# Ledger of designs, part 78: designed miniproteins, single chains, continued (5)

Each design is a single chain, and the fold is of that chain. pLDDT is the mean over its residues in the fold that is shown.

## One batch from the design tools (miniprotein)

Design m18692
Fold by ESMFold2-Fast:
Structure m18692 (fold): chain A 91 residues (1-91)
Amino acid sequence: SNEDLIEFQKELMKYFDEDEKLRKLSAEKRRVIIETAVEYVKENPIEKEKIEELAKELVKRLSERAEELAKMSDEEIRKLVREILDEIVEE
């Protein structure tokens, strides 16, 4: 639902901005990451109970790759975000 997408975006933005490594990324890269993740969840709806867990796990995995993300193109970032989300959802 739209409410679930809004909640996911809020949780994702919250955990992203609290992460010491990810908050150092440019505003543009932050936007690409968040927009790509929200688009993925819109295409692949998740249960409301899993929204917070998905947002936290995505941020954790992105944080581990923050140095790589800083050097990536928007296209590479979109691909990586989708690949990470696929891995999380399949577990």
Scores: mean pLDDT 88

Design m18693
Fold by ESMFold2-Fast:
Structure m18693 (fold): chain A 83 residues (1-83)
Amino acid sequence: MKERKIRLLKEIMSSPNSITIAELARKLGISPKTASYHAREIQELLRKATGYKPTSDEVDLAEIKALATKLGEEKAIKLLEES
């Protein structure tokens, strides 16, 4: 479970801002629903770690990429491992 979230975060960080949940799900070999669920969990953890105030409750891959980049990839991965 944690390994899939880490792989998803790495794909988000290395992908263009135009990438969709469906494309990420295909790359990881998981369902779009599973990818969306993991993306939401990652987003919530990054928001708490960075103190970011969201304007929307929707999953935003560009926000995840920006917050993970701000925190640093190694720290973001460790946050997912410790959750």
Scores: mean pLDDT 79

Design m18694
Fold by ESMFold2-Fast:
Structure m18694 (fold): chain A 61 residues (1-61)
Amino acid sequence: SDIRQQAIASVSKSMRELSDLVDKLLNGEITDDQFAAGSKKITEQLRADDEALARQAELAS
């Protein structure tokens, strides 16, 4: 379904962003606190995407 495709795209993007954040942490480019903040932002965006898709599905029912 369209919702499935959007969910997969959202998760894939979040995984790439998290991978980039891990690389920056391991290279000493960011602190543990900055990594935690960045991870929280990625999680919040993933939740926002999920809520938007849920609202779209609710309005279609």
Scores: mean pLDDT 82

Design m18695
Fold by ESMFold2-Fast:
Structure m18695 (fold): chain A 120 residues (1-120)
Amino acid sequence: SEKEKLLEEAIQYEENHIEQIDKLIETLKTLSKEEQIELIKAFQEKEKKDLDLLIEKFKELNDKESAELFEKHKAKLEELFEKALEAIEKGDIEKAIEYLEEIKEEEEKLREELKKIKEK
C-alpha cells in the first residue's frame, strides 16, 4: 500500500538522520562558536522542512497516527535544538553535544514506533 511504502521511507529517513547527527557532532568539534551556531541552525531548518513534508504526506494518505507521531517528534526536536544552541552560546560544547545525543535517542524511539505502526 502507499501507506506502507511511506512508512518504509520514513523509517529509512530516521536511520539516515541518526548517521547525519553523528557527523554533525564530529564536525562541531572542529568549528568556531559562530560556525557551530550556523551549522546547527542549518541542520535544524533542513530537518524541519523534511519533517513537514513527511507530515503532509501522511495527512494526504489519511494516516493520522503517523502524522501525529511526526508532529510530536518535530516539537521535541525543536526543543532539543534550541537547548543545544543555548549551550553553544554559553560556550558549553559538551552540553550541546549531550542535547544532540538526546536528538539521536528521539530519532531511535520514532524509528521503533514507525516499525510498530507498519506491523499493524
Scores: mean pLDDT 87

Design m18696
Fold by ESMFold2-Fast:
Structure m18696 (fold): chain A 72 residues (1-72)
Amino acid sequence: MEFEKKRREVDELSRKMARGEASEDELRRGIRLAGELARHAEKVGDDVLAEEMRDVRRSAERELERLRESRR
């Protein structure tokens, strides 16, 4: 239940990032959610989900750095 909701939020973030429309707060939230989902996936042996969540987290971290440079 909670993990399905978090996964949907991460999927929405991925779409926004692809369009360059994600806010800093959305990216920070997505990084946390993707990290939580990756850790859960690792514990249950879902390597595909773990890899997907790590990719999302990396993309969100990169986009967050870009936005931070734009704000300073």
Scores: mean pLDDT 80

Design m18697
Fold by ESMFold2-Fast:
Formats: sequence, C-alpha cells, structure tokens
Structure m18697 (fold): chain A 97 residues (1-97)
Amino acid sequence: EEEERRLYQQMVESEKRGAERSLIEYPKALKEGKITPEQAEAGINHAKAVLLLIEGGSEEDIERYVEKAVEAAPSPQMRERIRRSLENTKELLEKAK
C-alpha cells in the first residue's frame, strides 16, 4: 500500500536523523565523561554503518563498520542491540521501496 510505503520512508528518514545525531552526541558525551571510549567507538561505528546502509554504501564497507561497532561494544547485550538495529534498518529500507 502507498500509505505504508510513505510511513516506512518516514521511518528511514528518522533512522538517518538518529544516526547523524549519534555522530555528534557520542563524541560530546565522551568529552563530558558521560560514556566510556568503548561505548563511544561502538556508537559512532554503529551510526556510520546505519548511514552507509541508508545511502547505499558497499556491503564490504557496511560490514567493516558493523564489525568495529560490535568489537568495541562492552557487553553481549549491546552487541545484540547493534545487530538488531541494523536488521531493523534493512527491513525498513526494503519496505520503503
């Protein structure tokens, strides 16, 4: 349905805005001592992977940032959240087509 497609397109734009904001907020939070370097690295690389996915970047580049985010993630729970977030973004992109 065209209405559903428009809704998914709006959700993709929201995800893009969130990722762009994360690239600003994570460095700021690290500078303010609110998060660890590992949390910042995981968040920044996750945001870069989301942006590349939305912008149609290469699968190799996307996977490289995903691996960096997962490796930097301080807990198994955070690693799972990163993977789930990326799968959700992929689903939104398919439905937005």
Scores: mean pLDDT 84

Design m18698
Fold by ESMFold2-Fast:
Structure m18698 (fold): chain A 71 residues (1-71)
Amino acid sequence: SMEQEQLKQQILDVLRQAGMSDEQLETFNEQLDRALQVKPDITVDQLREIAVQIAASLGVPQEAIQQIREI
């Protein structure tokens, strides 16, 4: 949905500002897209939680994870 795409872009912007490289952002994006393909009917809130889990697994700082939770 458009709302899911907007949330995804906002999350990517937070991760860029947190200092993630283009390669790390691509890895994040690939893992998120893979999760969305497995469960296409997820809600925006579920998408946010999946994104938080992926970011945490990639070593993103807690401050950036908190910013994602607040979107």
Scores: mean pLDDT 82

Design m18699
Fold by ESMFold2-Fast:
Structure m18699 (fold): chain A 64 residues (1-64)
Amino acid sequence: GPVLTQGQLKNAQDAVDFVIRALNYPQAQHAQVRAQLEQIARTLPASHLEDPEKLKQALVARLQ
């Protein structure tokens, strides 16, 4: 996809970290789940990447 801005990258990282903590994944799974969620976040439109709450909701929805 297109190159993300620094702000969009930070929002993606923060949302991924939030989801991992909120869903209480075991430490041993953190690297695997992080890679999966970062890949999903990078495929989302700019409107999602620029709204931290919308981004978190979209990531949680894609895990269900």
Scores: mean pLDDT 79

Design m18700
Fold by ESMFold2-Fast:
Structure m18700 (fold): chain A 100 residues (1-100)
Amino acid sequence: SKEEIAEELIEKLKEAAEKLKSLGTEEAKYLADLLERAIEYLKKLVEEKKYDELIEAVKGLLDQIERILKILENDPSTPEELKKIVKELLEFIKELLEKL
């Protein structure tokens, strides 16, 4: 169901945010904060059963993370672990978005 897919997305966003916090870099903290704000908003949309708005919010999040990844990849000082977490998150969001 759309609810189960949305709940799976929220859990994966939480997992990614915790991994990013553990890295302790400023870029990772910024992205973790972005994901935590997104999680709070997505939870509200799930509670209100606003799945069309949730799909649009997920698309907006995907666009933001893709832009961030491009910035991170253009910075040689960015940790490979951070790039890996962001890439894995993007692939996961894209896969789930196709099911929503």
Scores: mean pLDDT 84

Design m18701
Fold by ESMFold2-Fast:
Structure m18701 (fold): chain A 78 residues (1-78)
Amino acid sequence: KDKLIYALEIAIKVAEENNLSEEVIKLFKEALKAAKEGDIEKAVELALEGAKKMSKETNNPGVYESTKEELEKIVKEL
């Protein structure tokens, strides 16, 4: 739980510092809210959607792949 919340807070900060779209930032904020409410399934789904959009905006498919791997790792530790 705490590790997922921390990862999402960092993702929001990185997205804001790199001037990513409001849509990407909103998805990560919605994922963080879901994680804080204990809805891990929704949090992961929203975080992956945000990572997919970020990957497309930055033209870097590695962003989605690395985010998916890290989220799977975090969920396994919950």
Scores: mean pLDDT 78

Design m18702
Fold by ESMFold2-Fast:
Structure m18702 (fold): chain A 94 residues (1-94)
Amino acid sequence: FSDLDPETRELLLRAVAEAEAAFKELSAEAVAANADSPDPVATRRAIVEEVIARFREEGRELHAEILEIAREGWLTQDPEAALERMRRAILEAL
C-alpha cells in the first residue's frame, strides 16, 4: 500500500474498514443466534455465507467481493494472496 497515492490509500483503507465493521455487526447477531452450535467451523461458514448474501441483497457488491476473497484466503490458507486480490478488486471498483 505504500506505493499508492495518499487519496487512493485512504479510499482502500476506508472500504476495508467499512466491510470489517459491517461484518462484525452482522456476524455478532448470527453468532448470538447460533451460540449453542456444536460445530463452530460449520457455524462460521454459514455466517460468512449469510453476510455475503446480505451484502449483495443490499447492493453492496464491493463489500461482498471483499468477504468472498477473505473467505477464499481462509480456506486455501493463503492470506497474502487474498489481500492482494482484495486490493485489486477495490482498485477496479474505483
Scores: mean pLDDT 66

Design m18703
Fold by ESMFold2-Fast:
Structure m18703 (fold): chain A 60 residues (1-60)
Amino acid sequence: NTIEKLKEMAELAREQGRYDLAIKYYETAAKVAEKMGNTDLAEQFKAEIDRLRAEKAAAA
């Protein structure tokens, strides 16, 4: 499952403090979800991106 792998890679990047990489993986996962017609899942990934951007700003 492509989405599952992208989510796993995003969480690994987050754990390593690589916020830009984690955001990129979630952006890709959101696009894949949208193409599959799963708008709810895409919205969940967009929420995770917003959270990651906030974490990056706070982590400074």
Scores: mean pLDDT 83

Design m18704
Fold by ESMFold2-Fast:
Structure m18704 (fold): chain A 86 residues (1-86)
Amino acid sequence: RDATIREIAERLRELAEELKKQGLDNLADVLQELADRLLADPSSVQPSDGFLLEQLAEYLKKQGLYELAEELEELAEQVFRLAPLK
């Protein structure tokens, strides 16, 4: 579980770097902050993290960045599977 959450965080860092290349620095900062929190405390993963990723993916689709949006949607699904039920 923790290893999977760290893998998700690493992918979020890679996506943040790609967003910076696209000029989307504010979105890159959001993903970087999420990744840093999940690496520091994998148990902090929560369903709201998945909803955040879905919201960012919809924004990226509107910008025409479909590949990056698809990766965020995949990560959101993984977060929902790993997040504890409230």
Scores: mean pLDDT 81

Design m18705
Fold by ESMFold2-Fast:
Structure m18705 (fold): chain A 80 residues (1-80)
Amino acid sequence: SAEEQALLDRFKAAVRYALEHARKSSEEARKQIVDTIINAAQSVALRVGKEKALEALREVMKTSSEEDQALLQEVIDRLE
């Protein structure tokens, strides 16, 4: 639906913003950012399903740096 697509687009934008903050943050703050992305992904999954939430994370990974890909892989592993 258009509402699901809008939610997924906002989620992808929020993840990209969180990754930018993670790059500028301490290691401790970076762990909190990972937990924040996991919580956001779980909320999205409740509305659109886990598969679509994971696909959105993988789409962000495709355009991310190696360091950001590693962080997002940790998120994906903890959601699976």
Scores: mean pLDDT 85

Design m18706
Fold by ESMFold2-Fast:
Structure m18706 (fold): chain A 52 residues (1-52)
Amino acid sequence: MEEFLKQSREDLEKYRKEMAEKAKADGNELTAIFYEEGGTLEGYRKAIEKLK
């Protein structure tokens, strides 16, 4: 099970990195920070905090 999770996480990390770079190019700082922090609730919270 963990072996499958590691493979899946690598794919997701690559996807999130691409989305973060795209958001930066778009000028969408909130979305960029969200994806850089892993696309989780904690990442969203940090993004909002930085934009305050």
Scores: mean pLDDT 71

Design m18707
Fold by ESMFold2-Fast:
Structure m18707 (fold): chain A 62 residues (1-62)
Amino acid sequence: GLAALSREQAEQALAVLREAAKRGDREAEKYAKLLHAHGFRPAPEPSPLSLEEALALVRAHL
């Protein structure tokens, strides 16, 4: 489950997913909400993850 993600991985992914959600990506919006529900916050620094990497990371832990 998503709780198995490290805080660093989850927060880097959430930062990318939040920005994609603002652009209308519904899958990114859904995953950002799930990470928020698990208590994660978006990383303040620019994420090294691409959008596809962030999506794949969340999909692997659903």
Scores: mean pLDDT 82

Design m18708
Fold by ESMFold2-Fast:
Formats: structure tokens, C-alpha cells, sequence
Structure m18708 (fold): chain A 63 residues (1-63)
């Protein structure tokens, strides 16, 4: 499950880097901080939060 969570976080990171210029400076900083924390502590990130960020970035989370 942690491996699957990291895979999702990696996809979110890629999508964010591809669309970074579409966000405001503050939104980009908030997303960057969330992704950094999720990459460092994947076990502390709940699935619902990942789903919200994934929807914002246009990424589909595998079941």
C-alpha cells in the first residue's frame, strides 16, 4: 500500500511540474509543500487528501 501511495504521489508530482505555470504563486507553493511532505512521509497522507489533489491536477488515482 505504501508503494502504491508513492506511485500516486509520483504521478501527482509529474502532473504538477507539467502544469505548474497554470497555478498562482501561492497555490504552487501550497501544492509543492504538500507533495514534498507526501514524498517524505507517504504513510501520513490519507487517500482522501490525495484524491482532492489528484482531481485538482487532473490525475486519476488507481483503485
Amino acid sequence: SIEQKLEVVQKLRQAFEEHKDEFSELQALDIEQFLKEAEENPEKVDRKTLEVIAKLLGVEIPE
Scores: mean pLDDT 77

Design m18709
Fold by ESMFold2-Fast:
Structure m18709 (fold): chain A 107 residues (1-107)
Amino acid sequence: MEKEEKRKKAEELFEQGKEALKEGKYDEAIELFEEAAKLYVEVDDEKGARRAALLAEVAKYLKEGKYEEALELLDKAIEFYKSIGDEEGVKLAEELRELVLKEKEKA
């Protein structure tokens, strides 16, 4: 695949992973985010790779019922994204934090 095709594939996998995560399909979400992160690295998209890796880690914590660890990871990610001016990353991490809180309330 050309670099642009790899980037588009990474974006598609990332969106599929987000859908799987919302559906509670944590194993599928982890695989999709890890493949997206790999493709983002191959196209030198550090921000995309970092965001995909974060989502994979959050999905792993959710799979294990480790809600407090997921929230702590997301709080650190929000502060990091704010420090580097990644407004999209901040929004993503805040939306994930709300999802984790809703799942914790169901437990």
Scores: mean pLDDT 86

Design m18710
Fold by ESMFold2-Fast:
Structure m18710 (fold): chain A 93 residues (1-93)
Amino acid sequence: MEEIKELIKKIAKEAQEKAKEGKSEEMAEEYIEKAEEYLKQGKIEFALIYATAALSLAEAFDLPESLIERAQELLDEALKNMNREELRKLSEI
């Protein structure tokens, strides 16, 4: 989706700008919250994108390991939900 490509570009630009302001940790927290929200809404693809963005940002700027762990947990949860959706689709065949 072009929408996803634009989102990724926007995330990259925001990460650069917030890093200059010393707010990279706040941005990572925001992306974690968005990933959790999208997981609750069943929008697994968007949850995966935001969890990945949070993890990448946390690793790039050497943010606290607790934040990296939270981002990784959300990424793993999104992947589990994708597999569960595939299994559910098979059960309806």
Scores: mean pLDDT 73

Design m18711
Fold by ESMFold2-Fast:
Structure m18711 (fold): chain A 68 residues (1-68)
Amino acid sequence: SPEEVERAVLHRLETWRRALPLLTPEQQRRLADELQVLLESLRRHYPEMTDTIRRVEELVEELRQRAE
């Protein structure tokens, strides 16, 4: 269900944010690329999840900035 998808994504985002200071620049770039694929999938299949999509976008941006 969409509710279960949203809950799973939000839980995973929290887990990744907690792990963020432990990631190497290479791991941060890889995660950003993986999250970009997730982001594109969410925009296509669950466009109504605007807050969840925004949170994924924010994490991708943060990961890319940190990997510089």
Scores: mean pLDDT 85

Design m18712
Fold by ESMFold2-Fast:
Structure m18712 (fold): chain A 69 residues (1-69)
Amino acid sequence: SLEKLKQQLIEAARNNDLKTAEKYVDQLVKAGASAKFLYELADELEESTVPVAKKVAKLLKKKAKELEK
């Protein structure tokens, strides 16, 4: 489910694992996550002080923008 993928993404970012977090971003897009879903998740991750979470938030916004095309 999208919710399970979201939780796994947050966990990977929390564990400072950028590579795993990026794979979950790709899986969310492939699973049909909407641009709105990706933007809302990015906003949650931007509240974090962890550098990996900020990088993942930027990637989520990029993917959301691509879906709006």
Scores: mean pLDDT 83

Design m18713
Fold by ESMFold2-Fast:
Structure m18713 (fold): chain A 103 residues (1-103)
Amino acid sequence: SELERMLEEIRRLLREAGFSEEEIEEALEALRRALEEGDITLEEALELARAIARARELEPKLEELLKKYGPDNLSEEAKKVVEELREALRPLAELHARLVARE
């Protein structure tokens, strides 16, 4: 099944990003429900999973930089991580806005 293959790829992406098995199962259940209801496509589900995985990868880098420099003294490197996080989350924000507009 293309759906089962896609969900397995999403599981792998989230696991590589450092999510717990509990968090992964919760995310996969939400994505499966949205797919079954026709709220998202398989391609959108994969893009969403990649965005979430990228955001998670950037989170510890930002936390480390905030500990080192403090929130008021963000280095150029910390500002770049914040911008990467913002860009990584853009597909999520766009999808959320689209889903809210349908309801």
Scores: mean pLDDT 69

Design m18714
Fold by ESMFold2-Fast:
Structure m18714 (fold): chain A 62 residues (1-62)
Amino acid sequence: AAATLEELREAVERYDAALSGSPEEQQAAADELTAIATSGAGSDDWATVLYSAVTLTVLKSQ
């Protein structure tokens, strides 16, 4: 099943927390968020798909 909006929110919160940590923690959190957002892009919920697409775009621009 595709990731839920709540799972995406939790991953974003973990990523935000990691931004104040080490580069290794930032990369690990970015990889996790990328995986969850990629899953969410396949969701039946349009808001989840849109949020996932925006998240992936932001991560690619960094």
Scores: mean pLDDT 79

Design m18715
Fold by ESMFold2-Fast:
Structure m18715 (fold): chain A 85 residues (1-85)
Amino acid sequence: MKVKEEEVSREKLIKLLSELKKKYPEFGSMITESDEEFIDSLITMQIAQPVSLDQFAQKYKLDPNDPLVREFYEMIVLEARRREK
């Protein structure tokens, strides 16, 4: 993967997060930091302590069957795997 793709993925993650916050207001209310800081925290936690989609969705009160939630989680996992290399 190229460095430019990492930046594009991060921008897309911020966009997906904004959509999730609009669709799940309770999830939005849990975020006390900036969108970028929250995404970086999620990626760092996924590197240190990988969690499943179901565990992630349960923690943040998201629907694991929602394609938007699944795409967001998969992108965090991919970014975590990229940073481990």
Scores: mean pLDDT 77

Design m18716
Fold by ESMFold2-Fast:
Structure m18716 (fold): chain A 62 residues (1-62)
Amino acid sequence: MDDALRRAEQRGVDAMHGQQERMAKLSEENAKKLEAGGDLKLAENNRWSADLFREKAEEARR
């Protein structure tokens, strides 16, 4: 019997929930790069997207 199978299922769920947090971080990093480049409107849009992804991640972890 492989405890790895239960760990794989739990990690699968955690990975899917963590995907929202990862998308939030990517959007935040993109926003910082866009701000450095002077694209303030695109940076604001990416920050807004990051907030949405974080909110979804928190809802999934209730």
Scores: mean pLDDT 72

Design m18717
Fold by ESMFold2-Fast:
Structure m18717 (fold): chain A 80 residues (1-80)
Amino acid sequence: MSEKVKEMLEKMSRLQDRISEVLDKLTPEQLERIKKLLDEMIEIYEELLNAKTEEEKEQKVKEFEKLLEEIEKILEEAEK
């Protein structure tokens, strides 16, 4: 599980770098959407740290990856 947590943190770090690169290209609406998704990702990360079973941890990782993909799609739209 520690390896999956480390991968999630690395993905978050890369995502923050990408957001910083395209920040000037983001609309206020896109920024608001990203903020909401980032808040949800933080909640999922906290739930992952408190998860007692392997099944709960796997479910939280999947939820995190889904939110990450949604943010990446917004960033791709901003770059085009």
Scores: mean pLDDT 79

Design m18718
Fold by ESMFold2-Fast:
Structure m18718 (fold): chain A 62 residues (1-62)
Amino acid sequence: MDPMIQQVQQMISQSTSSDSDKSTVQSLIDDGQNSPTPQKQSVYITSASITLIGSEIDSSLK
């Protein structure tokens, strides 16, 4: 079980982002989980985490 997936799931749950942004992040997680190698999985999960954080920051930048 990838601890990064759990981290991103927690961030999605806590995030004030729209359902649309959360769906984008979830899509990256799904792609990661379906990846043939653990290395590619980690890249997708990390990307999902960064994207979610960016969505929160974007709300502040305006």
Scores: mean pLDDT 71

Design m18719
Fold by ESMFold2-Fast:
Structure m18719 (fold): chain A 64 residues (1-64)
Amino acid sequence: MKAKVPAIDPTNMTPEELARAQRLAQAAVDEINKLIDEKGDDVPISDIGIAAQRGVERARAELA
């Protein structure tokens, strides 16, 4: 089962902040989907959390 980007609330964000938030969310989802592709659909939630964190950290470094 593939993860998808969660809905982001733009109400209190500039277009730049929204784009950054979407980039970070997409990076997390990409790492989760990569893990699911490598390990199958029965991945522990702890591993999903680690993958998401790794994606966010990488994207944050790229945007710095």
Scores: mean pLDDT 73

Design m18720
Fold by ESMFold2-Fast:
Structure m18720 (fold): chain A 66 residues (1-66)
Amino acid sequence: MEEIRKKLLEAGISEDEAEFIVILAEDLNVKEEHIPLFIEAYKEMSEEFKKKLPEFNKLRKKQEEE
C-alpha cells in the first residue's frame, strides 16, 4: 500500500488524491504490477474524481463518526 501511494505522488498526484486512489486500488484488488494500468484509468477518470472528491470526503467523515 505504501508503495502505491509513493508511486502516485511521484506521478504528480496530490497527497489527498493518492490516499483516495490507494483505497480504490485496495477495493479493486489492484496488484503493484498493474499500477501503471490503474493510473492510466485514473487519468481518464480524473475529471470525474475531481468532481466527487468533496462528496467522498464527506462520506469518509461519516464513516469515522459511525
Scores: mean pLDDT 66

Design m18721
Fold by ESMFold2-Fast:
Structure m18721 (fold): chain A 62 residues (1-62)
Amino acid sequence: SLSDEEIALALYDMIYAVEKNILRKEHPDLPEEEIDARAREYGLETLRKANPQLAKKVEEKL
């Protein structure tokens, strides 16, 4: 069985991947470093709204 932390990491990865795709389409002139940073923060912020403690554990694994 998956732990809550493993599930949260998988959810973060999915949110991050989707957000990167959206940012690339909406902002094709943004450098990859900026796209990566924005997608990472969006993923973490989304998790923080649902469960701040799990978001902190995910951030520690990145």
Scores: mean pLDDT 87

Design m18722
Fold by ESMFold2-Fast:
Structure m18722 (fold): chain A 101 residues (1-101)
Amino acid sequence: SGEKKKREELLKKLLEELEKLKEKGHSVLDLIGYIAKFAVENGNIDVAKEALLKIQEEEEQVTPELVKEAVEMIEKGVEPDDIVKRLRELLVQRALAKVRA
């Protein structure tokens, strides 16, 4: 259908921009911040969620828990920079837990 095709085209465009950011050396947190900004600017949380799930498949540090937190913050209208800050805190906590185990 036309709506499904438009969502697929938006997702493809978003994923292409994320790939360009990766090639420029941006971190996974920068990619998630870009997805959050895309959700705010385009009002399409479903496309943002699909992009986050795609990054989860490719990046070992992006856990299901991290994706869930990102989606919940996007749905609540949290500023992209604050989302990145919270997710950075979660990644640091996870890294410290591995060192102490």
Scores: mean pLDDT 80

Design m18723
Fold by ESMFold2-Fast:
Structure m18723 (fold): chain A 69 residues (1-69)
Amino acid sequence: MIDEEEVRKSLLRMVLAISKATGESPRETAERLFETAKKLGMPEEEALKIAEEFSPEIAEEFRRLAEEA
């Protein structure tokens, strides 16, 4: 069975890796991550945990975006 949760987590980690490679700012990366999570129907808390695992700066900007929404 395809694990939907594992697939979407992998996709978010891929977005983070690409953003780091392209030199996107933490805010730009957080905006991309927020939109991707929204399109995937992923809970904000789940996406935030992945962001925190990758970069505290991106996680902080993600929290600001969630507060603004």
Scores: mean pLDDT 78

Design m18724
Fold by ESMFold2-Fast:
Structure m18724 (fold): chain A 102 residues (1-102)
Amino acid sequence: MHLEIAEEAERANLSQEQVAGLMIAAMSGASAETLRKLLELLKEGVSAEEALKKVGIKRPVDFLNGKELTPKALAERLAALGVGREGLYRALRDLAIVRDEE
């Protein structure tokens, strides 16, 4: 189920911030149902920040600044490390495989 959502996100041509939002939800232990609702909101043009809030995902604390980790902050930091949108899709897919096996 999680893998199907990751593949649909890649096909939906989501922004780097939107994919980062899906990563935050997946890392926070979101169910496949919650991830699908999040993906549908993102496909409708809802911002990653607002979509996470609507599905009730609490973001982890950003260790560097002590505030909640935003999709924008995650996307920008990963881009600075050379991880663009394609790298985020790959990471989301790998995480989805692990979650579907657990």
Scores: mean pLDDT 72

Design m18725
Fold by ESMFold2-Fast:
Structure m18725 (fold): chain A 65 residues (1-65)
Amino acid sequence: MREAASAITAIELIGIALGLKVKVEYVGDTIKVYIYDGSKKDIEELKKQAEEIAKSRGLKLEFYE
């Protein structure tokens, strides 16, 4: 749980820093990242960083655009 909460916060902060409209939820064993608006470049950067965070913590990750 602590690992998931920390990952959610990190992903949300990256989204804010990139100027993206993002919602992050933890459902079951999966972090769900909803991306509502943003440039392709910024979305790709968020996905890359989020995947690295999830992988480092052994968490499942799903993206919704």
Scores: mean pLDDT 79

Design m18726
Fold by ESMFold2-Fast:
Structure m18726 (fold): chain A 80 residues (1-80)
Amino acid sequence: SLFEEMVEKIIKAIKEGKLQETVYELIKNLPRELLPVLRFIVYLANVEKLDKETILEILSLPEEERQALFDEYRKKVLEE
């Protein structure tokens, strides 16, 4: 799965201190339509510190549910 490959690369990059480099390479190689999904994966792995299994479960949700969950996490960080 493309999503599984993205999640694995991002988690490995975080552990190795190569997140910025890895995100840049993924941006070059991914369709523009997938850039919001990449950004969401980076947020879940780097900010929320979720594991691969949990991130993949979230990515399996319908688009509207994923967007609502991302907005909820973003609000918690910003302290509305």
Scores: mean pLDDT 76

Design m18727
Fold by ESMFold2-Fast:
Structure m18727 (fold): chain A 81 residues (1-81)
Amino acid sequence: MKKKAEQLKKAAEALQAAADDPSLVEKQGEIAAEAFLEIGSEDMAQGARELTRLLKEDVELGKEMAQKNAGALEKAAKHLE
C-alpha cells in the first residue's frame, strides 16, 4: 500500500509539473508513466503517454486534463496513506 501511494503521488506531481510548464511535458510524462508501471498499471502508464501527446498538440486542453488527473491521483494517494 505505501509503495502504491508513493508512486501515485509521484505521478500526480509529474503531471502537475507538466501542466505548469508544458516545456517539461516529455520528461514529466515519462516520470508519470514509469510511476504507473512501477505499481503494475500499464493502462494508466499508456494514459500518461496519451496525455503527454495531448499537451504537445493542444496545450490549453492538455494543461486542464493534466491538472485534473494530478488532483485525482493526489486524492487517491492520500486515501491509501
Scores: mean pLDDT 79

